# Designed miniproteins, single chains, continued (3): the designs that were tried, part 16

Each design is a single chain, and the fold is of that chain. pLDDT is the mean over its residues in the fold that is shown.

## One batch from the design tools (miniprotein)

Design m8523
Fold by ESMFold2-Fast:
Structure m8523 (fold): chain A 81 residues (1-81)
Amino acid sequence: MKRILIVGPATDKLIEKVKELTSKGHEVVVVTPTDSDPDNIKKIESYGAKVILAGLTDLEIERTVEKVIKEFKPDEIIKIG
């Protein structure tokens, strides 16, 4: 089991990656902008991933990612655009 951090907007592409990684038994944390679709956020959480809302600006997202890296200590970081 790996700890995986995914960063990006809560799109279908990100949801599919969460589903893939959680089905393999990995622990997944998602950092997504606060304006991400709430239904997509709920879908991500339904697969067992934790979602962290990171604000609206690139700087707020970067600061949130740095905090999550320090606290969660991910084995892998995946960026999805």
Scores: mean pLDDT 85

Design m8524
Fold by ESMFold2-Fast:
Structure m8524 (fold): chain A 104 residues (1-104)
Amino acid sequence: KTSHDELLDEYEKDPSLWPDFARSLVTLIISYTDLKSITIEYGERDEKLLEIFKKEAEKLDLKVELKKIENPPAKSSAEGNTLTLGSEGSPVRRLDDAVLELIK
């Protein structure tokens, strides 16, 4: 396992760490993009993590719009300012994958 994989495993086990996880992802977005707002398309199981993410993003002046979708794809993706969370893996892994696709 990489140190990154070990860190994601820790976040998956402990929701009390989700604000720190969210803040790290928001910091990646603002550091690697000029985006002032993003849209996150998500399935039902991601809502709790995304509410935390939105709160942390707002503290760093990144506007987040949450859009629930009925048929999420298998894998997370990003296009323009829109992140789409997949159905595979955990909420932590889905959000991490989408942000990494966004900053490519």
Scores: mean pLDDT 84

Design m8525
Fold by ESMFold2-Fast:
Structure m8525 (fold): chain A 68 residues (1-68)
Amino acid sequence: MQDVADRLRQRYDRARRRYPDVINDMVDLTGRDSAGISSGMLIDQYGDVGRQRVQQLNDRLRQQRLNQ
């Protein structure tokens, strides 16, 4: 169990080092730390494709706030 948690944390920290702004925006827009972790995992697994998807989700969340 601890080994799995350590690996997930390492992958999240790696993604956050590469693309902190995109991950921070997701957390700020959703208000959920878990959304930041999930975004980090997508970026770690899919690289630039994962980053682009998270950025698209961030843009959609911003548009939803403007249309409230």
Scores: mean pLDDT 75

Design m8526
Fold by ESMFold2-Fast:
Structure m8526 (fold): chain A 67 residues (1-67)
Amino acid sequence: MKLSEEQIREIAEKSGISEEQARLAVKILNENPDWTGEQLAKKIAEETGISESTAFNLMVHILRLSL
């Protein structure tokens, strides 16, 4: 999955997080395509320091932009 810098910025702004946190979330999604949404949200929360609920919403926005 490839997202543009503009898409990364949009995701970060919509989720109230940094662009670095958004980039890390995209990396986790790309490296773990077979993981459940719960497993991905937990990993994103652990790596970025955001809440699991924020991580889950962030994932929904990333997946929507990735078609």
Scores: mean pLDDT 79

Design m8527
Fold by ESMFold2-Fast:
Structure m8527 (fold): chain A 87 residues (1-87)
Amino acid sequence: SALIAEAKRLIKEAEELLKAGDGKGAYEKAVEAIKLLMKASEDLEVILRGIGGLLRAMGLALEGDYEGAARVALETAKEVLKELEAE
């Protein structure tokens, strides 16, 4: 699916940005990946997991911890992606 392919691209970009020290850029790309994965999902539990991760990441970003926000968002995106690809 186009949504899953785009989310994978965004996850890879977010990981590269985080390694380069761009926590804010990584956070933005990881959040966009989660949004696309939630749109690709018909499973309410997967969607709720995505929402929970977004809220945690946003809380860290609001405190100025963009590296922490990016790590939480990336972990959430990867977890949601694995659940969608489990079949």
Scores: mean pLDDT 88

Design m8528
Fold by ESMFold2-Fast:
Structure m8528 (fold): chain A 61 residues (1-61)
Amino acid sequence: SADYEEYAKRATDEEIEEMIKFVTERMEEAGMDEEVKEKIIEAIKNRKFEEALKLLAKYSS
């Protein structure tokens, strides 16, 4: 979506690092599989936030 594309262009490396930390802590608390965690973190590192949210929704149900 347009909103995620704009954020991806403007997000700083520090904001990406904070997001990765936050999401990693939540995934560890939820007991998510390592393979799933790696895919979500990779999506965030590549600024594919919509894909990361889609994966979180799929594997948190």
Scores: mean pLDDT 77

Design m8529
Fold by ESMFold2-Fast:
Structure m8529 (fold): chain A 96 residues (1-96)
Amino acid sequence: SLKEEALKLAEKLIEETVKERGWSEKLKEIALEAARKAIDEMYNSPDKDAFIERVREELRRFSENSDSLSEEEIARVVGRVAGVSSYLYVEALAKK
């Protein structure tokens, strides 16, 4: 299903971040859970644009305060961004 494809893509994006940042299995699981929740929100939300804007604002705040964030907080942001991006990519690919 498209949801399964989005989840697989999000997992791949998170795996790249795990390698780049040297994350533990715990941080990987936090990011994966955040991605799953974000994908679920995209499929179930009546206002997907509002959710996308919320995630965009979270990413903006992350870019401003990343030096003060814990790795666990970073993992949640990365997970949500990966989830939303994967949903959008899979939807665009299916729409062709």
Scores: mean pLDDT 82

Design m8530
Fold by ESMFold2-Fast:
Structure m8530 (fold): chain A 69 residues (1-69)
Amino acid sequence: SVEEIKKEIDKRFEEAKKWPKELLPAYRQILVRDTLEKILNTPGLTVEQREEILKYVEEKVDELDKLAA
């Protein structure tokens, strides 16, 4: 579900904060890839639900980019 995917994104984001700053760009790519994989493995998602998840991960990616700067 959307909520389960968002919860996993949150978990990954919190894990990223514990990584060395130099590895945050790599973790950013892992977060996006894992999110896309979860969307592909959840065929019941509507277009709106997929867009919501993608927007959510984009916001988390932006926060990681700020931490890497």
Scores: mean pLDDT 78

Design m8531
Fold by ESMFold2-Fast:
Structure m8531 (fold): chain A 102 residues (1-102)
Amino acid sequence: MTKEDKKKELIEMLDEIAEADPSVKAAAEKLKEAIINDKPLDEAARQKLADFLIASAETPGQREVAQLIADALLNSKTPEELIENLEKVEEEIRRLIEERAA
């Protein structure tokens, strides 16, 4: 998979979040613009999105996934770091699903 494919996937995810809740739209759009233009990710926007994801989780499983994504956002200063950290989150989520299915 190319890094461009992963950037597109992130942009689509941020657009969905922006459409879901107006309170995070500005933060999601700011991160989207940074990803498109390969600029540093705004710390306040990352924090706002992370807080929203955690607050939106209703089940223990959703909260666990939201926390993993939130940690990836908070630990990522660039689009490249965010893509790498989200790939690690995808692997961890896959592992958790497999362990629960067993």
Scores: mean pLDDT 79

Design m8532
Fold by ESMFold2-Fast:
Structure m8532 (fold): chain A 117 residues (1-117)
Amino acid sequence: SVKENTELLEKAILSGDFSILSVELRKLFYENFKSIDTDGDGVISYEEFKKVMKSLGATDEQIEEIFNKFDEDGDGTITIPEFAKGLKEILSEDSTFSEEVKELVKKFLEWLVDPNK
C-alpha cells in the first residue's frame, strides 16, 4: 500500500539504510524523483520543487524553508544525496521544523511513492 511504502521510505531515510526497501520501491522512488526533473540533468530546481509542493498545499514560505534546507550550498538545485540528507534532518526527533512542515515533507514522500494520489 502507499501508506506502508511511505512509512518504509521514511524509515530508510531516518536510518540511512535503503536496503530495507524492495528493488521495485527504490526504482519507483528514483523514477518519481526524476519526473520532477523536467530537463533530465539529475538535479531538481526550485521552480520544479515548488510546482510539486504547491500541489500538496504548501505555502510559498514553507516551500522556501524546506528547499533552503535541501539546498544548503545555495546553488538553487537539489541532488538526490542533498534531498536524502535534508529529509533526514527535517524528520528527525531533534528537528527544529514545525509539525506542519514535517507533515508536508511526509506528503512529499507519499507523492514520491504514488504521484497520482
Scores: mean pLDDT 74

Design m8533
Fold by ESMFold2-Fast:
Structure m8533 (fold): chain A 73 residues (1-73)
Amino acid sequence: LSAEEILEKLIELMKEAGIPEAKIKKIKEAIENKDILTFQELVDEAVKFAAKQGKTQLGSQIALTATQLIEAM
């Protein structure tokens, strides 16, 4: 999978978890700017948000997909 395809999958998972569009936009901006630290912080916030909503499995999928995206870059 290309980094672009992995990013698309990550965004789909975040939308399914109910992550706000504004936060998804910030995640896209962090990737565009190669700001891996901000990206990791935003992903951690998304995982915690999913867990608070009872979507722990989806949160785990978000974390795994984010790791795969970094590895593909």
Scores: mean pLDDT 85

Design m8534
Fold by ESMFold2-Fast:
Formats: sequence, C-alpha cells, structure tokens
Structure m8534 (fold): chain A 97 residues (1-97)
Amino acid sequence: MKEAEEILKKTLQEIYRRVARALGLDEAAAEEVAANGDAEALEAAFERAGVSEEELLALAEELLKLLEEEAKKNKNEEAKKKLKELIEQEREVLEKM
C-alpha cells in the first residue's frame, strides 16, 4: 500500500537524522540517504563525509536499535514487515564483518 511506503520512508528519514545528529554529522547527508531508504547509500554518504570504519559500525548498531524501536511502535503492518526485513539485512551485514 502507498500509505505503508510513505510511513516507512518518513520513519527511516527520522532514524537517519537522529543517527546523524548523534555523530555530529551533516543532516543534509542523512536526508539524502533517507530519501531512498538505502543502507548502501547511507554508507556512501558517510564515506564521503570522512566517517571511519569504526564510526560506520557504531552507526549501523545504533540504526539497528532505532529500527527495532520503530518496528515495535509502528501501527502499520506492511511498514512493520519492511522494517523487520531491513533489521534482518543489517544483522546479516554485521555478522559478516
């Protein structure tokens, strides 16, 4: 449903902004990534900003926590499903590191 996609997009944008603020990063960079809801784009944006590999790992872990929290709060079932899929993908990436 279009409503679920819009809710997911706004949720991801807010999560990315909070993570960026926590690390003192440029909010515009976080907003660029959030527009696509793409973890790879987020990593590319942080690499351009000179974020270290250690900082990227900390960001991934913080983002995972925020995604889990939003999945529990969100009342839209389709958005919850997509958030859970993103959480699973992020966990798989962290396990391979």
Scores: mean pLDDT 65

Design m8535
Fold by ESMFold2-Fast:
Structure m8535 (fold): chain A 93 residues (1-93)
Amino acid sequence: SEKEIMIEMLEIAIKALEEIAKSSKAEALKIMAEAKKKIYELASKLPPELKEQVIATFDALYAELAATPEEELASLAKHYAEIYEEIIKEIKE
């Protein structure tokens, strides 16, 4: 189902963000790039409109991480992980 795919994509993103919170900036961008690849593979199973929205969302997140100073990365990553965990809870209800 679309809900199951969305939850799996968000769980991949949360795991990547938790690792980014412990990493250098160079490692963070690599972690997010690898997570995006897995997320986009899952998004290929969604209707075209939803796939496009997912791609735009995670491209924007990658760009934000790339623009963020290293000292702020851990805080930003933790904030997004918390948001995505809350979204999963809402989807499951």
Scores: mean pLDDT 87

Design m8536
Fold by ESMFold2-Fast:
Structure m8536 (fold): chain A 54 residues (1-54)
Amino acid sequence: HMEEEEKRKRLEAIDKALKTTTSDFGKRVLEIDRARIEGKFDELMKQYEEEAKK
């Protein structure tokens, strides 16, 4: 469990990294971290698995 302040700080750090990261791999790693914080990790992983099958 994370407090609101810690969660916001991590999201801000991810946003900064996304602005400087142009590689698909780097962006994916950051999106996964953000999804974990927002509780959307399972949905994101499901989407990635479907994309890998195409």
Scores: mean pLDDT 75

Design m8537
Fold by ESMFold2-Fast:
Parts: C-alpha cells; structure tokens; sequence
Structure m8537 (fold): chain A 58 residues (1-58)
C-alpha cells in the first residue's frame, strides 16, 4: 500500500467511524493524521486507527 492508498484508507475509515459517532470519527482522524506525520507504515497506521476507533466507540 502506497501513501495515496493509505490516505484513501484513512478517509474511508473516518467516514465509517462517523456512522458510529462523531467522537469515533475524530479519534480515527487524529490517529490517521498522527500516523502520517510520524511516517508510520500503512500497517501500523491501520492498527492505530483501529485501536482509536475501538477505544472511542467501545
């Protein structure tokens, strides 16, 4: 997965999380943006987003 695909995945994850709650969407977006800024791998970024979603939407 390249960076463009990671952005598409992150954007989709935020949209899916928003169907649960705004808090979940914000948590996922924050994790996604932080992962991009830290230069994490796509796999690690996905794990961070999933963890943020579960913590917020639990």
Amino acid sequence: MDEKELREMGERAVRDASKTSEAAARAVREAYEKSLREGLSPEEAQRRMVAAYLAAAS
Scores: mean pLDDT 77

Design m8538
Fold by ESMFold2-Fast:
Structure m8538 (fold): chain A 91 residues (1-91)
Amino acid sequence: GEIEELFEKAIKALNETFRAALAGDREKAEEAARRFIEYVKKMKEAGAPKLDLEILEGLVGIQYGVAKLIGNELAVEILGKVMEEIRELLK
């Protein structure tokens, strides 16, 4: 349903954020990150199970960890901000 569609859009936006950051495209990375957070907010408003939101938080954490390992400063910065925002949304 609607929640599943928003979940798929969130994953796509998160992957776009990482790819854009790896390419050094700050504007594209920040826009994709903004869309990711917007989809997470819409999922919460639609009554998505907490587990679905926690899965998305976990995926952000994985990409952040990868960004740290490869030393991509832009990806670390953007995904770090996304991780803080999603943690606040899950309170």
Scores: mean pLDDT 90

Design m8539
Fold by ESMFold2-Fast:
Structure m8539 (fold): chain A 94 residues (1-94)
Amino acid sequence: SDEEIYREVVKEYVELHSEFMAKLEEAFKANDTEKAKELIEEWVKKAKELASKLPEEERKKFLDYVEEEKKQLLEMIKNPKQALEMMEQLKAYL
C-alpha cells in the first residue's frame, strides 16, 4: 500500500539522516566547513533518491521538508560552535 511505501521510505530516511548528522557533527568539531557542505549535498542527493519512491503528493511534502532542513543546516555552518551546542541539546530529547 502507499502507506507501507511511505513508512519504509521514512524509516530509511531516519537511518540516512542519523548517519548524516553524526558525520556532520564530526565536521563541525573539526571546523571543516567544506566537508560539512559536501555532507549536506550528499544527504540531499540521497534524500531525493528516497523521495522518488513516494507518490507525487507525499514526495512534494517530503522534498519541501528536506529543502527547509538544508537551509537550516547551511545557516549552522556559519557558526559551528553554536551548531554543536544545539546538537547536544537535541540529543537530550531523543
Scores: mean pLDDT 83

Design m8540
Fold by ESMFold2-Fast:
Structure m8540 (fold): chain A 66 residues (1-66)
Amino acid sequence: SDLLQQATKQVEQSGKLAADPKTKQQGIQNNKDIADKLGQQSSDGDLTRQAVDKHFQDVYNQELKK
């Protein structure tokens, strides 16, 4: 549970960083690092990376509407 909670918060922070033009590249890179790390530790790495990327995109789109 702790790992999922930490990962969810990190993905959310990455999406918020990506929504700011000044930190966009950092947010994208942070999310890639999270997706790669969780994917390597998962029994289904492709599905895990897709789930991380989807959550990142949802947060990013939500921040752009503010």
Scores: mean pLDDT 81

Design m8541
Fold by ESMFold2-Fast:
Formats: sequence, structure tokens, C-alpha cells
Structure m8541 (fold): chain A 108 residues (1-108)
Amino acid sequence: MKEKAKEVIKKLDELISLLEEIRPYATPEIQQKLDEMIEGLRKLKEALEKAIQDNDPVKLEAVMEAVKAFVDSLIEFLKKNRDKLSPEGQELADKAIKVAEEIKKILE
């Protein structure tokens, strides 16, 4: 469990970086939604790190479930809005979706 959580944290960092890279290629409306998603991912990462530090298995499980739900929503958002990104943004979005799907696989 703790090792899976550490792997998820690493993938969350990668996902956050990819979303930040997408931002300049998005419309202002999509940029606002990306900012909301980036903030959500940062808070989930901090919650995972705290649960690991506190050795709280119940909190860790709850945060990992929240990560899974958030990542599902992020994949849906990126797929739905892919056509609203420039071609470079679309390539980065495809990479972000792949990392998000890798997070889901770790959480299985």
C-alpha cells in the first residue's frame, strides 16, 4: 500500500507538469479548468504525502479512492476538450491521459 502510494505521488507530479505544459495551448476557458485540475491534483498529492507521514492506513485508502475518482474525471475532461487544444496541446493531452491511466492501473 505505502509503496503504491509513493508510485502514485510520482505519477501525480508527472501529470501536474503535463497539465502545466498544456495550459499555453488551451483557450482561456480551458485554461481556467486546467488550473482547477492542477490545484486539485496538488491537494491530493499533499494529502497522500501526509497520510504516508502519519502512517494512517485508513486516511491513505480514502485519499487513494479520491485520487482514482479525480483521475477518472480528468481523463473524461481531457478527452472531451481535446479538439479545443492546438495540435501541440493535443499531443500533451494524450500523454497526460496515458499517465492518468497508469495511475488508475496502480490503484487496481
Scores: mean pLDDT 88

Design m8542
Fold by ESMFold2-Fast:
Structure m8542 (fold): chain A 94 residues (1-94)
Amino acid sequence: MADKLIEEASILLSQGKYDEALALFEEALRLYVEEDPEKARELAEKVRLAGRNLKDLGKNETAARLFEIAAETFERVGDYKEAEEARKEAEKAK
């Protein structure tokens, strides 16, 4: 279930296993886009907030990738304004 992927991704993120966490977030959000677009939007916002927190910690590369994942998800659910804002945050993090 996509919920389990989000839980696993959050654990990996807390362990500093960023690449593995990012892959699971991306997979889970893609599943939710098809199954529950509103939940995909909510989770994309949480991923975006995680990106802001990591940027504050100086993890700019990982933050940029989280913003990119959130932006792609917002775009797929038709939230083009949030997608554009998340893409701008990704560029500023790089």
Scores: mean pLDDT 80

Design m8543
Fold by ESMFold2-Fast:
Structure m8543 (fold): chain A 67 residues (1-67)
Amino acid sequence: SMEQKKALEYLEELGKKIVEALKSKGIEATAEVEQLSDTEFKLVVKAGDKEIVLTYTLEEILLMIEA
């Protein structure tokens, strides 16, 4: 759906911003977005030897876009 596309694009942009912020402080980082279902999404940020996994619902992402 169009909402799912917007959610994916939002998380991809969020991941990119996090990576840019970390790299600006000399921290090697990558971010990856995965759609788990029609209503669940995962953002994985790897920074050096650390891995952070953030799970969001479609509703949560749409609220973040609205804000």
Scores: mean pLDDT 85

Design m8544
Fold by ESMFold2-Fast:
Structure m8544 (fold): chain A 56 residues (1-56)
Amino acid sequence: MTAEELSLQLRLLPSCHTVVGTLLKEGQAKATVQALSEAFEASQSCVERVLQALEE
């Protein structure tokens, strides 16, 4: 991954993190992540990074 590709991915992470944070407060668990994956299919790597962060 180039620095430019990484920079683009990092720009998507804050948005994904905010949405997941809000939905987790409602206790929607894995169903939330699946819905995000479908809505954000163009940013699949963003969803996967959020999933990894949630597991950590």
Scores: mean pLDDT 55

Design m8545
Fold by ESMFold2-Fast:
Structure m8545 (fold): chain A 90 residues (1-90)
Amino acid sequence: AQKDLEEAQKLVKEAGKVTPEAILLQAKAIVKYFKGIEDEEETEREARRLIRRVLEELKEGVKRLESTETLPPEEVERVEHLLEALEAAG
């Protein structure tokens, strides 16, 4: 779990942005830590479920924010990139 988290953080730093690979590694680390799962296939399935739930929740949050606040173009681009990375990881 800790090693996977450190590796995911390294990938984000090297890419200069959030990647699908980094998201999946972080989700796997979280699932292993909280559920004590040793089966890699079950860990990946649960990690992808977590990513899909986060994606749905974030999409709803973004819609609410867009209706109440004007986001700078750079922040909109960052949010869109994060959503794309989450979709690719889930």
Scores: mean pLDDT 70

Design m8546
Fold by ESMFold2-Fast:
Structure m8546 (fold): chain A 69 residues (1-69)
Amino acid sequence: MITVEEFLRRVAEKLGISDEKAREAAKELGIDPDAPVSELTGGQFEKLAEKLGVSPEEFMRAAREVAAE
């Protein structure tokens, strides 16, 4: 199962965002980087998109592409 850290790394790559920025976003939201991505709530996905400076729609598009891998 993919971890939050691995998921965010791949999403950041799809969005052209640095891995470091993705890690800081998760840390600021109190999200465990070693947790399974399936434990993330819809509200946490929206907050991650906001912290990364992208729309929820762009974030969810990248998330779907990562999930298809």
Scores: mean pLDDT 79

Design m8547
Fold by ESMFold2-Fast:
Structure m8547 (fold): chain A 80 residues (1-80)
Amino acid sequence: RDAAIAAARAAGAEAAKDLPEHLRDEAVALAVEMTERILRDPSEASRESARVLRAIADGDEEKKRVLTAGMKGADAGVET
């Protein structure tokens, strides 16, 4: 778990290096948050993690937003 969060943070920073500065911190934060959410649902962990990290690496804000918004809505009761 700690290693997965650290890897997500590093991957988010690497993917965000081509993004505008205002999106870099958001990209890293979203990568970490999404990885934590996905780790709570093992059934989707591999699939969703691949989608999120691929979208971030691609620099695709749309996919990133859709995935984060969907996970936030699907996980009713997620506190943070």
Scores: mean pLDDT 61

Design m8548
Fold by ESMFold2-Fast:
Structure m8548 (fold): chain A 93 residues (1-93)
Amino acid sequence: MDIAQEALRVQREARSRIGDAILSLGERVSGGALDSAGRVVATAYLDLGREKAEEILDLIIETTVKLIKEGKSGDTAALTAASIGSRKTLDAL
């Protein structure tokens, strides 16, 4: 399977799932924040494989939801969660 094509699919799916979680809470998020979070998950897929990418996506969704419930904006929550996911990916390398 083409790993580059799969990474693009992972990025698109991650962006969609994170966006849906934010919208389900009645919050809004910019395309730029979603792009940043999706790229973190795609990078985790390329560096660590599918199972770790799914773990990073779940962490980003859970962290984003938690931060929104604590009063953060959708953009702030998504970008903060993406930063945490990126650090976890680097620590696993």
Scores: mean pLDDT 87

Design m8549
Fold by ESMFold2-Fast:
Structure m8549 (fold): chain A 92 residues (1-92)
Amino acid sequence: SIEEYVRRVEEEIERLAREAVEAARAGDLEKAREYLVRAARLMSEAVDELEKLGADQSFIQKFVQRSIGLLLRAIGEVIDIELERRKEEAEE
């Protein structure tokens, strides 16, 4: 179903966002960037698939809003981690 498809996609986007934050915590900003790019690409591909499946525009819009919110939160966490890491390096 469309609902099952969206659930699986949202779970994968959330997983990729978590992996990005974990990579940033490990100091691997390049890997964090890769995970965030993959999540954004998955969101774009899911929108195209939902349109092909005949999902209504308000349903697609809500999916996009939730996914953007999740990605923005992850990006904020990655930025905060990087800023804290740089402060620690400057104090060495």
Scores: mean pLDDT 86

Design m8550
Fold by ESMFold2-Fast:
Structure m8550 (fold): chain A 77 residues (1-77)
Amino acid sequence: MEKREKAAKEAREKALSLPGVKSASVTITDDRVAVNLTPDDSLSDEEIVRLAQEAARAAHEAAKKYGIKVAPPPDLE
């Protein structure tokens, strides 16, 4: 729906603005958020995790802003 599309776009734009992100996609469904990032190959595992966490937080914030309830991925928290 329109709200999910807006939330996904805002999250994607924020993820793409992060240094070291080559591409990003965000999918928001009724019960979850999926964020996929393609990081720069020069980044460490710790830097990749940080980028994923920042992108996930942006997606959850956007979803909440538009009234969409989602659960955080268990592998991040």
Scores: mean pLDDT 72

Design m8551
Fold by ESMFold2-Fast:
Parts: C-alpha cells; sequence; structure tokens
Structure m8551 (fold): chain A 76 residues (1-76)
C-alpha cells in the first residue's frame, strides 16, 4: 500500500469517528504501523488537513474540515 493509500485510510477512520483519535488508535484501525501513522499525521497536520491536540500526555488528531476530506475520498 502506497503512502497516499495509507494516508487516505487514516482520513477515512477519522471521518467515521465522533471523537479525536491517537496515532496508536489510528494505527490499530488501519493496520498501518504506529511509526508510519505518526509520520503521515504530522504531514497531514502541516498541510492543515488534521488538527493535532495534546490531552494530558497523549496527542490526539481530528479532521480540520471533514467536508474537504469526504470530497477527496469520493475521488477514489
Amino acid sequence: MSGQEKALAILEVLLSSDEPLSAAELAKATGVSVKTTRRLLDKLAEAGVVEKRRVGRTTVYRLAKPEEVQKLLDQR
């Protein structure tokens, strides 16, 4: 699976979730390694696609604009 496909899988899980998710939770849901998941999430946060927040000692992620991600997934 390409880096793009891994990133899209992460975005699909975030789009279907009502709660912010950690990199470990996203890795478990997508089957992608935690290391690769963190790398992709950092790139997506730099691009403004996801928001990165700290809750205590845990970093969690949510979609900045779910509508834009839905449009991207519809182009598959």
Scores: mean pLDDT 80

Design m8552
Fold by ESMFold2-Fast:
Structure m8552 (fold): chain A 83 residues (1-83)
Amino acid sequence: MEEIRAAADALIAAVEAGDVEAAREAAERLAELILASEDERFRAVLSTATVIRLIGISLESDPETAEAAREAARLILEAARRA
């Protein structure tokens, strides 16, 4: 649980820093942790909250940060749907 939350926080920090490469790596790590988790409700809630925050960042950020945020949101949504 804490590991998934820490990964989500790291992802948001990377996106806010405009580091597209770090954001993708963090998003992939979070997606793997979501898929490995057996708590379906926790996965759904955390994935939804993270995606909402990423969409918010994408609407108010520079193009590079917005692109990283949208790609990260897409990866998280896809992982949540498969879990």
Scores: mean pLDDT 73

Design m8553
Fold by ESMFold2-Fast:
Structure m8553 (fold): chain A 63 residues (1-63)
Amino acid sequence: GRASLDALAAAIRAGGGVADRAQVEAAAAGLSPAQRAALLAAVDAGGGRASGAQAGAALNAAL
């Protein structure tokens, strides 16, 4: 939901523009399984980190 996406955005800002896998998993707890899987795939593709742009693209692909 919105709160989970806001939490992910806050984690990315706190991480200097990137979030690690644990931060993405925590923020994605309120998202659909498809959205969660897409975000985790983006983190893995980013070498264990995802930028806001990568996270946004993954969420759009999972819609």
Scores: mean pLDDT 76

Design m8554
Fold by ESMFold2-Fast:
Structure m8554 (fold): chain A 47 residues (1-47)
Amino acid sequence: SDLLSQLYQQSQKNLDLLKKNGASSGEITMQQRLADSLKQALQEAQS
């Protein structure tokens, strides 16, 4: 399933938009943690 890859890519885009739009540090931190978790899961799934 390509869903995990799509979720990771969307998470990266969301993080970039939050940073560009001046979102709170808390919102940026939460999105970054989600992106990091998805990245780890994707890398493990591709191995």
Scores: mean pLDDT 82

Design m8555
Fold by ESMFold2-Fast:
Structure m8555 (fold): chain A 89 residues (1-89)
Amino acid sequence: MKKKEKVKLEIVRNGKVVFEEEAIYDPETNTYTGEKFTLTIDGDTATLKVDKSVEVKPGDVVLLNGRPIGTVTEVNEDGTAKVALSGLA
């Protein structure tokens, strides 16, 4: 029995951190939940949903605990973004 882990999520654009927040990881849903975002991992992709105050653009890099995990490929009109996960070593 261990508590859900706290993880830091960062969004980087042109080498600059544009968004940063702490999140809780739920291994049952593969979801990272912060106050202004959720990131759900599904295989080689993830779905990033952000609050209206957070700007996300295609080409933005998503980091967890300072490690790049993927790149934003698409941003939908509802604030949902698609992230391509880099599973390469």
Scores: mean pLDDT 79

Design m8556
Fold by ESMFold2-Fast:
Structure m8556 (fold): chain A 74 residues (1-74)
Amino acid sequence: MSDLINQGVRLNNLGRQYRDQGNNQLGAQYYYQSSQLFQQAGDLQGALSSLQNADSLYPTSDIQQQRDQVQQQL
């Protein structure tokens, strides 16, 4: 569980780096991957935060559906 959270944090940081470089598509992809790791760890609030960041950078139906699903579980 701790390892999944730590990996999620690293991917979230990578998403932020690509966002800051203006690569919104890659930034969103890493935020999305981070959200999946947080969901596996049971950190639904962390997952929601990462999905909201992904959606703000590069909205896709997959990101929006996952965000809505996680939001429903909180």
Scores: mean pLDDT 86

Design m8557
Fold by ESMFold2-Fast:
Structure m8557 (fold): chain A 64 residues (1-64)
Amino acid sequence: DKAADAIDEAARTGGGHGSLGATLAVMALQGGASPEEAGALARDTALGRKPSELATRALELGAK
């Protein structure tokens, strides 16, 4: 339930179930990351990496 609620909240904020990776990839691209780097970030999200680590990576990629 708490996991489902967290997923639903992340999906609502990101535009759909499982969209966290897509959201982070778009953030990285808008910040200037390459499509390859954005794709790797989306894949890492699909592999269940921690959201805080993924958000940090998206910001770092976008700072380039």
Scores: mean pLDDT 60

